# Designed miniproteins, single chains: the designs that were tried, part 84

Each design is a single chain, and the fold is of that chain. pLDDT is the mean over its residues in the fold that is shown.

## One batch from the design tools (miniprotein)

Design m2916
Fold by ESMFold2-Fast:
Structure m2916 (fold): chain A 81 residues (1-81)
Amino acid sequence: SMEELKKRIEELEKKIKEFPKDSPLVGQAYLELARVYKEMGDFEKALEYAEKAVQILKKTYPDDHPLLKEAERLLEELKKQ
């Protein structure tokens, strides 16, 4: 539902503001924002947040880490839209 997605965006935006920019928690929050915007059909914002997620997660995790692979997969899917 739209109300649930809107509340999730507000929660994730608050989380991003509460933690250091390079925190893996911020990277995970950007990945979730990308998913939420994709579900809303906002592919431009989804792509923007997926790119931010990859940038942060690459600083913390090795190339084979599931979170980074998931973020990179989502980014590639969004680039094809």
Scores: mean pLDDT 85

Design m2917
Fold by ESMFold2-Fast:
Structure m2917 (fold): chain A 57 residues (1-57)
Amino acid sequence: SRVQELRMQAMQKAVEGGTAISAALKAGDMEKAQQINRETMEKVTELMEEARRAEEE
């Protein structure tokens, strides 16, 4: 279903973001880590909201 696909995409984005944040922190780039965290949270939230709307169909 579209809902399951969107939720899976959100989970994949969260994992990718976590990996990128970890890499930035290991490099000592706190600014980049914060930017990646913000972008990841925004994308995950958007996908979860899309999944929520799709459930109402």
Scores: mean pLDDT 85

Design m2918
Fold by ESMFold2-Fast:
Structure m2918 (fold): chain A 91 residues (1-91)
Amino acid sequence: SASDALVRELVLEFPENAAAVTFLDSIVTGNKALAEALAAPLEPDRESLIVIAERAAEKAEELGLPALADRFREIAEKLKNGVPLTELVEL
């Protein structure tokens, strides 16, 4: 699927940030339990999460998935505004 293509591209671009990519994917796919498990340990990687979320939005737009792109932009904005990752999963 187009969403599977997006995740594959993100893993290729950010191979050292697999947990961060998984966290962002878990939020947009509604895997709340996985997102909750990853939130606290990923808090120190907030800056990487912002970069990956913004890049995910760009790639989603390129793939013709504007709703998914808007979702990743919302996540990036909340991360930039200091919203704790544990609260972000309550979307």
Scores: mean pLDDT 84

Design m2919
Fold by ESMFold2-Fast:
Structure m2919 (fold): chain A 70 residues (1-70)
Amino acid sequence: MEELAREAGELIGEATGVDAERVAAALLENIRQGAGELTARIARHELEKLGLPEVGERVERLLLEAQRQA
């Protein structure tokens, strides 16, 4: 769970310039609250808007897997 959230945070950080550790912490909190599926969908759509659909698909997969482990 934490490793998957960290990898997703790194991918989002690279795409957006936001601090990867802060993104990972926010993603992990959302997963712990049972909001991982909604978070995965939003993250995918935002990355698609940045022209990075392949990164969005990977982030969605990581967050859905992390939610299954929670």
Scores: mean pLDDT 86

Design m2920
Fold by ESMFold2-Fast:
Structure m2920 (fold): chain A 83 residues (1-83)
Amino acid sequence: NAMKEKINKLIDEAERLVEEALRLAEKTSPNIRRAVESDVGGALGDIKKAKEYVEKGDYETALSYAQNALERARRALERVRAA
């Protein structure tokens, strides 16, 4: 079950970064906030799909979505820090 554990760790990290990006975005300009919220929305969508594919036992597809979620979450955090 090493793959499932790896996917869950990526999902957990993506969720933590999403929460931090949203918290930091609260004090930014409306334009930056909207851009961060867009990246966060994409990350949350990918997290949902990763969880769905884990339940289906399709770990390769779940891993891909989890990695995309993490990348989008990181982008959101980088965007708010650059503001």
Scores: mean pLDDT 88

Design m2921
Fold by ESMFold2-Fast:
Structure m2921 (fold): chain A 64 residues (1-64)
Amino acid sequence: SLTPEQRRALAALDRDGSGVLTPEELAAFYDPSDPARNAELLRVLFDRDGRGRLTPEEIAELAA
């Protein structure tokens, strides 16, 4: 159910090709002005990739 824009964002976040998003990669792309979209992206990633990933709040802290 990802939009083309969301798929593009996910591909950009995983540019390293590791299949795992780092806090730095997420923070660099996290847009605090659009938390709903960011939450949707993270929800898909956490559900698919696994547990132990950063919350949107932690990502916002790193982006600050």
Scores: mean pLDDT 52

Design m2922
Fold by ESMFold2-Fast:
Structure m2922 (fold): chain A 66 residues (1-66)
Amino acid sequence: SDAERALEIARELAEKFAAAAQEFFPDGEVTVKVEIVGDKIRVEIKVGPLVYSADIPIADLLEGQG
């Protein structure tokens, strides 16, 4: 349940980031990948020339929503 909630939070944040970045790169290819990896959420975002990748602890994502 905590992992599923963290995945949902990470996905919403990743989609918001991608949407904002796409305004600057409207013709850019958009790829958003979010998955559970043990006690972390792996986020990979690509929008045109922008690339972001991070492994975020589930606990950190849950604390950020208080």
Scores: mean pLDDT 81

Design m2923
Fold by ESMFold2-Fast:
Structure m2923 (fold): chain A 51 residues (1-51)
Amino acid sequence: GSSDDDVRRIERQVRRYRRRYQRNPSKKNRDKLFQSEIDLGMIYIKRGVER
C-alpha cells in the first residue's frame, strides 16, 4: 500500500540526517536524527502491525 512509499521516503530522510550528524556531530543534529528514527519506527510499527 501507500505505506511502502512512505517508509522509503522516511528511510531516505533518516540517511540524510545521519550523514549530517556524522559530518557535524551536535546536539541539534543528534536530536534531528533521533526524531527521524522515531518517525521511521512508528511507520514500521503501523505497517507491520496493521490489522
Scores: mean pLDDT 77

Design m2924
Fold by ESMFold2-Fast:
Structure m2924 (fold): chain A 71 residues (1-71)
Amino acid sequence: LPQLSRRLRGMIFLLAASGNAFVASRSGNRAELETARRLYQEALAIARADPELDARYSERLQQLQQDLARL
């Protein structure tokens, strides 16, 4: 149950990061890009703290790290 709550929180952050990156890419706004970068970093930290989530979504987490490096 605690692991399920952590996993759900991680997924919510991943979705929020993706959404903010999409908005930022369309607007070209620096502040929105910085917000997206922060959300990506937080999402990655939460997801990698969960061994099951890290193992299951390792490729997606690596892709998000690459996306973060481009922001």
Scores: mean pLDDT 65

Design m2925
Fold by ESMFold2-Fast:
Structure m2925 (fold): chain A 74 residues (1-74)
Amino acid sequence: MKKDLVLIRFEDVEEGKENLDSVRAQLDALARALVEAMRKGHEVEVEIKAHPEIQDEFTSLAREAVERARAEVA
């Protein structure tokens, strides 16, 4: 089966870094939608692409958002 792919890119790392609270809120909303889709049997694959200096931070934020959504929906 093919998975649905969600790709997130951060091209302007300075603006993204300054707006982390806003980015986190948007990631939380997206994570809730993804968790609901997965609960309904959809297979979802997420790719995060950013500058290497900030990629780990945004990847961590996305993982935390998914974990929070999974705990909330359970």
Scores: mean pLDDT 64

Design m2926
Fold by ESMFold2-Fast:
Structure m2926 (fold): chain A 81 residues (1-81)
Amino acid sequence: MKLLSISELLEMARSVGLHLSKKELTELLNKAIESGELDIEKAGSKGYYVKDEKELKRWLGRQAIERDVPVGLELIKKAIG
C-alpha cells in the first residue's frame, strides 16, 4: 500500500473536478471507508494507505459527477425522459 497525505489526496481530487476543503475531503473519505465504498485505510495524522491509486482517482471522479447533479435534478430528468 502507498501512503498518501491529505494534501496529495486533495490535489488528486481537484485533478478530477472535486473541489473540496481538506476537512470536507477527510469527512468524505472517512464515510466511504465506514460504508465499505472505498478500500483504503486511515494512517492517523499521516493520511491514508491506498492499495490502488487508479481506483481511488476513479472513485473521486464519480463523487465529482454526483455533486454536479443534485438529487432534485435526477428526479426531474427521470420525469421528463
Scores: mean pLDDT 75

Design m2927
Fold by ESMFold2-Fast:
Structure m2927 (fold): chain A 76 residues (1-76)
Amino acid sequence: GSVEDLINKVNEIMQKHNLPDIFKPYLLAELSHPSVRIVYINEATGEVREYQGRVDEGKTPFLTEPDTTITLTLKP
C-alpha cells in the first residue's frame, strides 16, 4: 500500500491501544518488516509497554521472533 495507507493504519492501531506518539515510526517499521520489537519504559511512572509482531484487525499481534529490539526510556 501507499505511505498514506500505512500512516492511517498506524494511527488506527495507536488509537485502539492508546499508544504514545513515540511508537509511530516503530509501528510503521513493524507493518513493513514484522521483525521489530519495542520496549517502552517510563522511569517516572514505572510504566513498561512492549510491542512485538504483526498487528492485524481481529488478530493477535505477538506472533514473530524479533530480529531487532529497541528500548526507549523516558526519564523524569
Scores: mean pLDDT 56

Design m2928
Fold by ESMFold2-Fast:
Structure m2928 (fold): chain A 71 residues (1-71)
Amino acid sequence: SVEELRKLRDEAIEKMKTASIEEIEELTDETMKQFSQMLKQAPLEQHRDLLVETFKFLGEAYEIIVKKKKS
């Protein structure tokens, strides 16, 4: 569900705030695998919302990596 995906996203992003870049990359891969599985099992009418949340997650993860690399 969209709610379950949002919960997984929020938990992953929170963990990333204190993680190393290597750990963030591992968390991103793991979370993306879960999102891909959810999308494959979801009804078509939920696909847009699930994809939007997935892109938001990738954007947030990338922003955290960029901020850590700037230091």
Scores: mean pLDDT 81

Design m2929
Fold by ESMFold2-Fast:
Structure m2929 (fold): chain A 69 residues (1-69)
Amino acid sequence: SLEEVEQKARQEMLDAGNRYLEEKKRAEKIAKDNPSLKEEAEQRMQKAGDEYDKTRAELLKKIEEVKKK
């Protein structure tokens, strides 16, 4: 059902958001503890953000597909 898809998507979004936060915290700690790795830490944060955005887009597409059925 649409409700089950939305509930699952909501949970997957929460999980993805938590993974992004954890990765961001790790990257910030790396940059703080080792300033020479600041550029690498920024790249890791951007990659984590891109992965979160991709997950969000995929979940929204799944919801739209179910709505058409």
Scores: mean pLDDT 80

Design m2930
Fold by ESMFold2-Fast:
Structure m2930 (fold): chain A 80 residues (1-80)
Amino acid sequence: AEFDEQRARLAAGEADVKARYAAGELTDEQYKKLMALGRAQRVMLELLAQGKPEEGIKKAVEILREAGVPEEDIEKLLTN
């Protein structure tokens, strides 16, 4: 299914971020932000699959704000 391919891609991205952090290629702050971005994307995908895209966007924004992503960057991610 289409969503299964997107889930697999998100899981691969998370594994890559974890591997880069373990290799010392990312700071703690960069790792935290990249993991939050991946979590936000996964939440949006799962809620879209359930027919609840607005709830997905709302929860994704909350995840990014909690992780300290600036409002300007959150707005840019939602408009692109």
Scores: mean pLDDT 80

Design m2931
Fold by ESMFold2-Fast:
Structure m2931 (fold): chain A 91 residues (1-91)
Amino acid sequence: EAERLLEEAKRLREEAKKYLEKGDYETALKKARESVDLVLRSGRLRGRFTPEELRLAAESSEIAAKAAEKLGDKELAEIYRRLAEEAREAL
């Protein structure tokens, strides 16, 4: 189950990145946030985060932060920037 969540999170990260590049910030934010949620759920099911999960959490959170900033949601952008920083510090 954790492995399936991680694979779906990777898929969502790639989709979020694609939508961010196209300027569809609303879709990018939704997919990036879903990716982050699935990575966190995967880590909780394992009882620990792997380096792959931490890198994915950081990358997806960075996409979410950029999309939120483009949408003018500075508070949400700051939340995801902090989450990305925490994930990178845990590596």
Scores: mean pLDDT 85

Design m2932
Fold by ESMFold2-Fast:
Structure m2932 (fold): chain A 65 residues (1-65)
Amino acid sequence: EEKIEEAVKLLRHAFETSSPEAVAKFVRDLAKKLGLPDEQIEKLVEAVRNGDLDAAIEVVREALS
C-alpha cells in the first residue's frame, strides 16, 4: 500500500522532469528493487517509452497489489 503510493509519486516526478529514455532506465532499476517480475518490468518500460503515465501507474499498482 505505502510502497505503491511512493512508487507512483516517484514515477510521476520522473515523467515530469526527465526524457522518456531516462525514465525508462529509472523505472527498470526501480522495478527491480521493488521485486517486480520481469514481465511486469517490460510492460512498465514499454508504457514509459510510449509516454503513457497512466498505463505505467497501472502496471505498478497491479504488480505491488
Scores: mean pLDDT 77

Design m2933
Fold by ESMFold2-Fast:
Structure m2933 (fold): chain A 59 residues (1-59)
Amino acid sequence: GPGVAAARAGGAALAAGDAARGAELLQPVFSVTVEEARRHADPEGADRLAARALVGGGA
């Protein structure tokens, strides 16, 4: 669904190290803050955050 697309786009931005872009893409759908995005602004952190968003976004 739309949440999966947002999680993928935001995850890709975070994997590239762009915390601001990642937060911008994830905040409206998953309430991810810029501070939280900064903690996951690397490939491993981005993958984990995206996985969490995909599992939790179905509530």
Scores: mean pLDDT 72

Design m2934
Fold by ESMFold2-Fast:
Structure m2934 (fold): chain A 86 residues (1-86)
Amino acid sequence: SEKEKLLKELPELVKKLLSKDPKVRKEAIEKLLELGDLNLLSPALPELVKLLLSKDEEVKEAAEFILEAIRSPENQEEIDELLKTL
């Protein structure tokens, strides 16, 4: 299943947001947004929220962009609760 393959790639996609290569980061952002549209990003939400604490401003901005873009009534409560743990 393509869905199962994408879920397996989630930890690697989050790590790619930390890449110094802008092309790698952009590809990771695009894939994470695709997973968000498919409602498959929930397992990665805790790690994405933690990236908001990054000292790297580009990583922080990427995490903010993804979290804002995928925000829905279904995941808003989970994201808000994770933000309270920071």
Scores: mean pLDDT 77

Design m2935
Fold by ESMFold2-Fast:
Structure m2935 (fold): chain A 94 residues (1-94)
Amino acid sequence: SYMDMMRMISRSRTRGQVRDIAIRGVSRLTGLSPQQITDIVNDQQRYNDLVTQLVDNNDYQARDFMRILRQVDRYNSSVDVVRRVAQRIINYMR
């Protein structure tokens, strides 16, 4: 479930673990392959287009996974920062 995957991210110890969980989440919700997701997150225009489409479709769960993946891959955010983002999402959904 979305909440189980967010809990896994909040407990992740490495960037690779966060990345794998986020890619799996997007893939399950959108049907995109892991390779397509990786290509999109590294392209500013394709990333913005996908996020806009997800918001328009009210797919906020896939948007959250894409934002987490972007934080890890492009902004080089620490695992601790990403874990705190996931924990805030968990707290909000409670």
Scores: mean pLDDT 83

Design m2936
Fold by ESMFold2-Fast:
Structure m2936 (fold): chain A 64 residues (1-64)
Amino acid sequence: MSVTEQLIEELERMRAAETDPQVRDALDNLIRTVKHLSTIHSDDEVRELYHDMMKRFRQVVAQR
């Protein structure tokens, strides 16, 4: 499984476990963003960008 496939699988698992529609929408946006980034960036770059995006996402969700 590629790095991108692993990251998408993680996000899909999070989305399936999420009951808040706004958080589900944000996860859907992250899935689309990761798919888009994988067409432009290397697997290593996608992983670094994903880590940064997830850190920000978790901080925003934790403030609710």
Scores: mean pLDDT 79

Design m2937
Fold by ESMFold2-Fast:
Structure m2937 (fold): chain A 68 residues (1-68)
Amino acid sequence: GGAALADTSTTDVIEQAKDAVASAEKSTGAGAAIVATQLTEALEVASDPEAKALLEKAVSTAKAKASS
């Protein structure tokens, strides 16, 4: 959605999670394995359910790409 938020931290976290999904989709092989590890660590510290859902998708994508 395009809604503006007063809390810039929440917007920043969600934007970073969206960028993580894009990065995971572009990565392949060994690079994807590294991305998957980094995103798994980010997911462990994430508190926002929307960011967690995006990071879970990014991790799954990166793991799938790492198998290629």
Scores: mean pLDDT 75

Design m2938
Fold by ESMFold2-Fast:
Structure m2938 (fold): chain A 70 residues (1-70)
Amino acid sequence: SSLEERLEELKQKMKELLAQVQEEAKQLVAQLRETGDPEIEAQLQELAAKAQAELDRMQKEIQALEKEIE
């Protein structure tokens, strides 16, 4: 069904987002440890905030779809 396909797409997108955020965070943490640059610290905070907002939106949509197809 289209709802089940949408659910699988969202779960895949969420996995991809988590993998991307983890990789970017590792790179920024390594740079921060080497340089102590406050601009990199700000980038980490921005990355975390944007990732959380996107994950929250996807999680809400996933919950709504799961309820619809239950």
Scores: mean pLDDT 84

Design m2939
Fold by ESMFold2-Fast:
Structure m2939 (fold): chain A 82 residues (1-82)
Amino acid sequence: MSEREKTIAALKELAKKYPEFEEAAKELIERAEQEDISAREAAQLLFEKGASKARTDEELEKAIEAAVELIKLAGEHARISK
């Protein structure tokens, strides 16, 4: 799969695990289809969207967790190289 396809797949999986980020993930999927966005850039944008809406430290921590999970999901197939 291309890097773009991996980013999109990771965003779809993230939305299933973190329904609170479903709208943000949908917006980032649309951007990934247009702008060739990397998983790292998608994670940064996801964190920024979550952090801007966070009213408590717990909500901010959730935004960080979601961004880290996105990188893990996208990188799972790219990190293992021979």
Scores: mean pLDDT 75

Design m2940
Fold by ESMFold2-Fast:
Structure m2940 (fold): chain A 77 residues (1-77)
Amino acid sequence: DEEFKKKLEKLFENLLKVLKDAGDEESIELIEELKELIKEKPPTEEQWLEFQSLVADYPSDEEFIKKLKELIEKLKE
């Protein structure tokens, strides 16, 4: 799905820009890992919605990094 891929790429680009401006190196590394995993195995609709919700909570959510790691682990399966 080309539209899905475009939305995903735009979301990652926007998030990486915010993370770089904030100097959040750990989150940048996690997003780059997630980006590579998605190239191999695109996420389900449920996983995509979970990711969108997670991104919307940055940087105020202390659970952001934890949720991001959990999503990466689910995609590795």
Scores: mean pLDDT 70

Design m2941
Fold by ESMFold2-Fast:
Structure m2941 (fold): chain A 87 residues (1-87)
Amino acid sequence: DEVLEVLKKAIKEKKGVLLTLKNGEKLYVLPLDIKDGVLYYIDLSKYGIFTKPLPEVIKSIPLSEIEKAEILEEDPEVQHLRDAVLA
């Protein structure tokens, strides 16, 4: 269960994940929790809309719908800060 292992690591390390769904769709998400074979996440494409509190942006998807998960080693925001430090 490579997908589950990747998601658990991303939750622990607070990293963004690119999900490839079995329908071929790709989602950039921040994974929050896994319960009973369901992933709870923030859809980062909808993050930054200041009209709703955090619970309104939390989504869920069964792990069975996820084909592949890839940890993005650096969030673009973190990468920008790192580049500034390294000069």
Scores: mean pLDDT 67

Design m2942
Fold by ESMFold2-Fast:
Structure m2942 (fold): chain A 108 residues (1-108)
Amino acid sequence: SPLEEFLRRVQEIVDRLKELGVPDDAIQEVAGILGEAFVRLVELAEKTSDPEKFRAEADRIMEEAIARIREVLKASGALTDEQIDEVIAEVRGLLEEFRDRLLAQKKA
């Protein structure tokens, strides 16, 4: 399952955040935001047959999730701005890959 693969990759991000000294409560919030974003993207894919409309709405869901994750990491005080940017880049890549896999299924 693509969702199961991506949820496992969320655990890899969680493990990295633990290694960087991010508190468990902040890590749980980040994991929750990512999980909610994946669910919303799947639901959007089921409701939206138009690939262009899907992409535009998916990008909004992703940007909302990224903004929330950035706020959580900044509020934790555990990371530098550079470390936050690196984590956000990894999160963005993961969400974009998930979006693109859902888009590929719509063209078949």
Scores: mean pLDDT 85

Design m2943
Fold by ESMFold2-Fast:
Structure m2943 (fold): chain A 90 residues (1-90)
Amino acid sequence: MAEQADRAARLLLEQAEELARRLDEAIAEAATLDREEALAALERAIEEIEELGRRLEELAATEEAKEAARRGARLARETLERIRAALEAA
C-alpha cells in the first residue's frame, strides 16, 4: 500500500507540474514568436493541455481531486484560448 500510494502521489504531482510547465511555455512562445507562429504554437499547446488535464484527472483518487484537475485544466485551456483570440483579433 505505501509504495503504491507514493507512486500515485508522485505521478499526480509530476503530471500537475507538466501541465503548469506547458502552460508557462505556451505563454512565453506566444509572447516571443511572430503572430502566425504564435497562433500555431497556441493551437498545439491547447491540445497538449487538454491531454495533460485528462491524465491528471485519471490519476486523481477522489471525486474532489478529479474536479480540481478538471478546473485546473479548464483554466489553463481558457487562458490560452483568450491569448489566441486576442492574437487573431489583432
Scores: mean pLDDT 77

Design m2944
Fold by ESMFold2-Fast:
Structure m2944 (fold): chain A 93 residues (1-93)
Amino acid sequence: STLERKFLEDLANQNPRAGSHLLALKEFEWPKKTNMQIIKDLAEELGIPLRVFEAVALKASGQPLPDDLKDIPENELEQAREKIEQRAKELAS
């Protein structure tokens, strides 16, 4: 899968931390035509807080969690990661 430049720029403008780290993702699959609204809707559909979604993206890029995200339980991160990756693969036709 390939992330679109404009999507990453929009993400970086709204969440500079997440946008920078998503550029490092190599195996986490994202929808080819995506934007911040789709990500937010996806997180809500899966019952995952956007904060947890961001933490999963950072970990997937090999980045350490910021202090404000390190309080998320490891089991919650792992469960969210599995749900996000599975749904992303289903959406990436």
Scores: mean pLDDT 60

Design m2945
Fold by ESMFold2-Fast:
Structure m2945 (fold): chain A 82 residues (1-82)
Amino acid sequence: MLDEIKKLAVEIANETKDSKYHDEINKLVSEAIIAAAKGNFEEALKKLEEARELAKKNNDTKTAELIDEMIKLVEEMKKEAE
């Protein structure tokens, strides 16, 4: 799970390279990963949803799809922790 999430974070950073929201999206993704690692899944999901909305605002469909994949992995981590 965590290795797959880290791989998605690298792909998101690469896809957002030329985006005006590059720094904000990658900050939210990093904060979400830290929250998920601490078991704060609700905070992680909220931050990923905010990152996804920024990607959509920039018409970056690929980045939004990568964030959706990360959301699915965080949801799975939450289920495994219950």
Scores: mean pLDDT 83

Design m2946
Fold by ESMFold2-Fast:
Structure m2946 (fold): chain A 88 residues (1-88)
Amino acid sequence: MLDLTEEQREELELVQRAAALLVVEGKVDEALRVLAQEVSKLTGKRLPVEKEVSAEEKKLMEEAIEWIRNASPEELEELLRRMEETAE
């Protein structure tokens, strides 16, 4: 019902890119759990996940977000390319 603000949309986009980085690193289950939690937090809608996100998984997401924020344009382009290769 509430539309996402531009700031909330940018935050969601960062979280999506961070989750994609974790998926590329082979941490698919961790990426899905953290992404579901952050989407639920931003949208106010609970996504069904079987287990709660651990402190270690939160740290992985925080590190991934920090990597995305500090990444060069070339590193971001490589990540996007890998995401396209793994997306089916």
Scores: mean pLDDT 67

Design m2947
Fold by ESMFold2-Fast:
Structure m2947 (fold): chain A 67 residues (1-67)
Amino acid sequence: GIEEALERLRELADADGTVTVGQASKVISETLGIPFGTASRYLRKVADKDGTVTLEQAKLVAIILSG
């Protein structure tokens, strides 16, 4: 569920508070049953040029896709 998704995203975040689109997409897909491609598409809209998102951005995408 969403709580598991948020905890796993937090565990994957680097010391600077970022996760890659690929890492976040995998967590969202595995915990919420959202297709990996759908999660990746949403995350890429907010990602930096290096393919990373902040933990807060990843959490917001997970919440949006869970509702």
Scores: mean pLDDT 85

Design m2948
Fold by ESMFold2-Fast:
Structure m2948 (fold): chain A 79 residues (1-79)
Amino acid sequence: MDAKLEELKREVEERLLEMGVPREAAEVAAQSAVMGVMTGMSPEQTRQLTERELLELGLSREMARRAAEVVAEAVKKAQ
């Protein structure tokens, strides 16, 4: 894995854990960020995908939205 993608994954996981997102959900969101960068997805596409996955994991609408915004910002900065 590229060192920058590993750093992106770690940064997203740490930020989400600080927000109170459960570890499993934070890991899923971080993987979505890495996949978005690797596949050239837009920040908006990555945000929508991440929000859906987090809602399916049982996060509240507010937490899923906030976590998805963090992922979208990280993807935008990495592109």
Scores: mean pLDDT 84

Design m2949
Fold by ESMFold2-Fast:
Structure m2949 (fold): chain A 81 residues (1-81)
Amino acid sequence: KEKVKELLEKATELRNKQTEEEIEEGKKKAEETEKTLKEKGITLGDLIEAAKELGVGFAPISDGASPEAQEYLKEAVEELA
């Protein structure tokens, strides 16, 4: 649980520091990340609920999170699955 919190905090921190160009790159990776979530049987709603329960702000993958932030989100999904 603490590891999931740390991963979500890192992903959110990276997302909040993104430039417009980094957001555009994140959008290109969003489809791949969404596919990974579906393969794990985890929804974006599950990640949002986990982040809220842990007191972490969460930027949705579909909002163009950077590739680096998306990797932290994927690792959090593996911990939840």
Scores: mean pLDDT 64

Design m2950
Fold by ESMFold2-Fast:
Structure m2950 (fold): chain A 63 residues (1-63)
Amino acid sequence: DLDEARRLGDRAVDYARQGNIDESRRYLRLMHEHATRFARSIDPGMEGDSSVVEERVRRAIAE
């Protein structure tokens, strides 16, 4: 589940770099859903890699 969230986040970064912001946002939402589900099943306070991926997407869009 966490690995799937990372894959979805990587796709969001790829779409953002291509200028496809709508698709990037869609994959970012899917990534957050998977990361949230995983975190809740283990530890409700855990967020880790989700924040790192989100920052990479933000930077790609800004460039």
Scores: mean pLDDT 67

Design m2951
Fold by ESMFold2-Fast:
Parts: sequence; C-alpha cells; structure tokens
Structure m2951 (fold): chain A 71 residues (1-71)
Amino acid sequence: SDLLEELKEAIEKGDGEKLDRVGTLLLIQVAEGRLDPREAIETIEEALKKAKDEKIKKAAESLLRTLRSML
C-alpha cells in the first residue's frame, strides 16, 4: 500500500506533517475495511526501530495504540 510506504517514511525520517496526514488517511481506510489494521501495526513497529525523533516516536506509538484498539 502506498499509504503504508509513506507512513514508514514519515516515521523513519521524522516528518510530523506527513505522519499526521498519512495517519488520518490510514485510520479512514481501516475504518472502511479497505486496509488490514495488522499490516499498519507491523509497518509502524518496523519503522519505530529506525525512528530517531522522540516526538515522532510518541505520535507513532499513539497511532499504534489506536490501531490495536480496532482489532
């Protein structure tokens, strides 16, 4: 998914604006049944291993908690 690739890039590179935009679109796609929340969770967990920005890590962890609640 293009969104999952953009999500990974935003987290790894510390792009907060991109993370907010892509995260919102991702949640909409999951809510609509167009994206498996498990794939999004795996993508965030892998991206967090390379993330360096503390604020971005916290935002990504918040998104991860929201996605886990949708399982």
Scores: mean pLDDT 86

Design m2952
Fold by ESMFold2-Fast:
Structure m2952 (fold): chain A 64 residues (1-64)
Amino acid sequence: MKELQQEAYNLGYKIATETEDPEIAEALKRMAYGVIKASGFSPEVQAAMKEAFDKGVAEGEAAK
């Protein structure tokens, strides 16, 4: 669980900091959410991954 949350955070942070094009950034965020939903993980794991991803995005945007 913690490893999946860390990877989700890292992905969100990377998208926010490294993607200059806002249209591509939105597409990547949408794809990440789609992958989490399609993962087959429990609802609790999916929720934790989404929370970590959103935190990564927010902190990445704050770092710009």
Scores: mean pLDDT 79

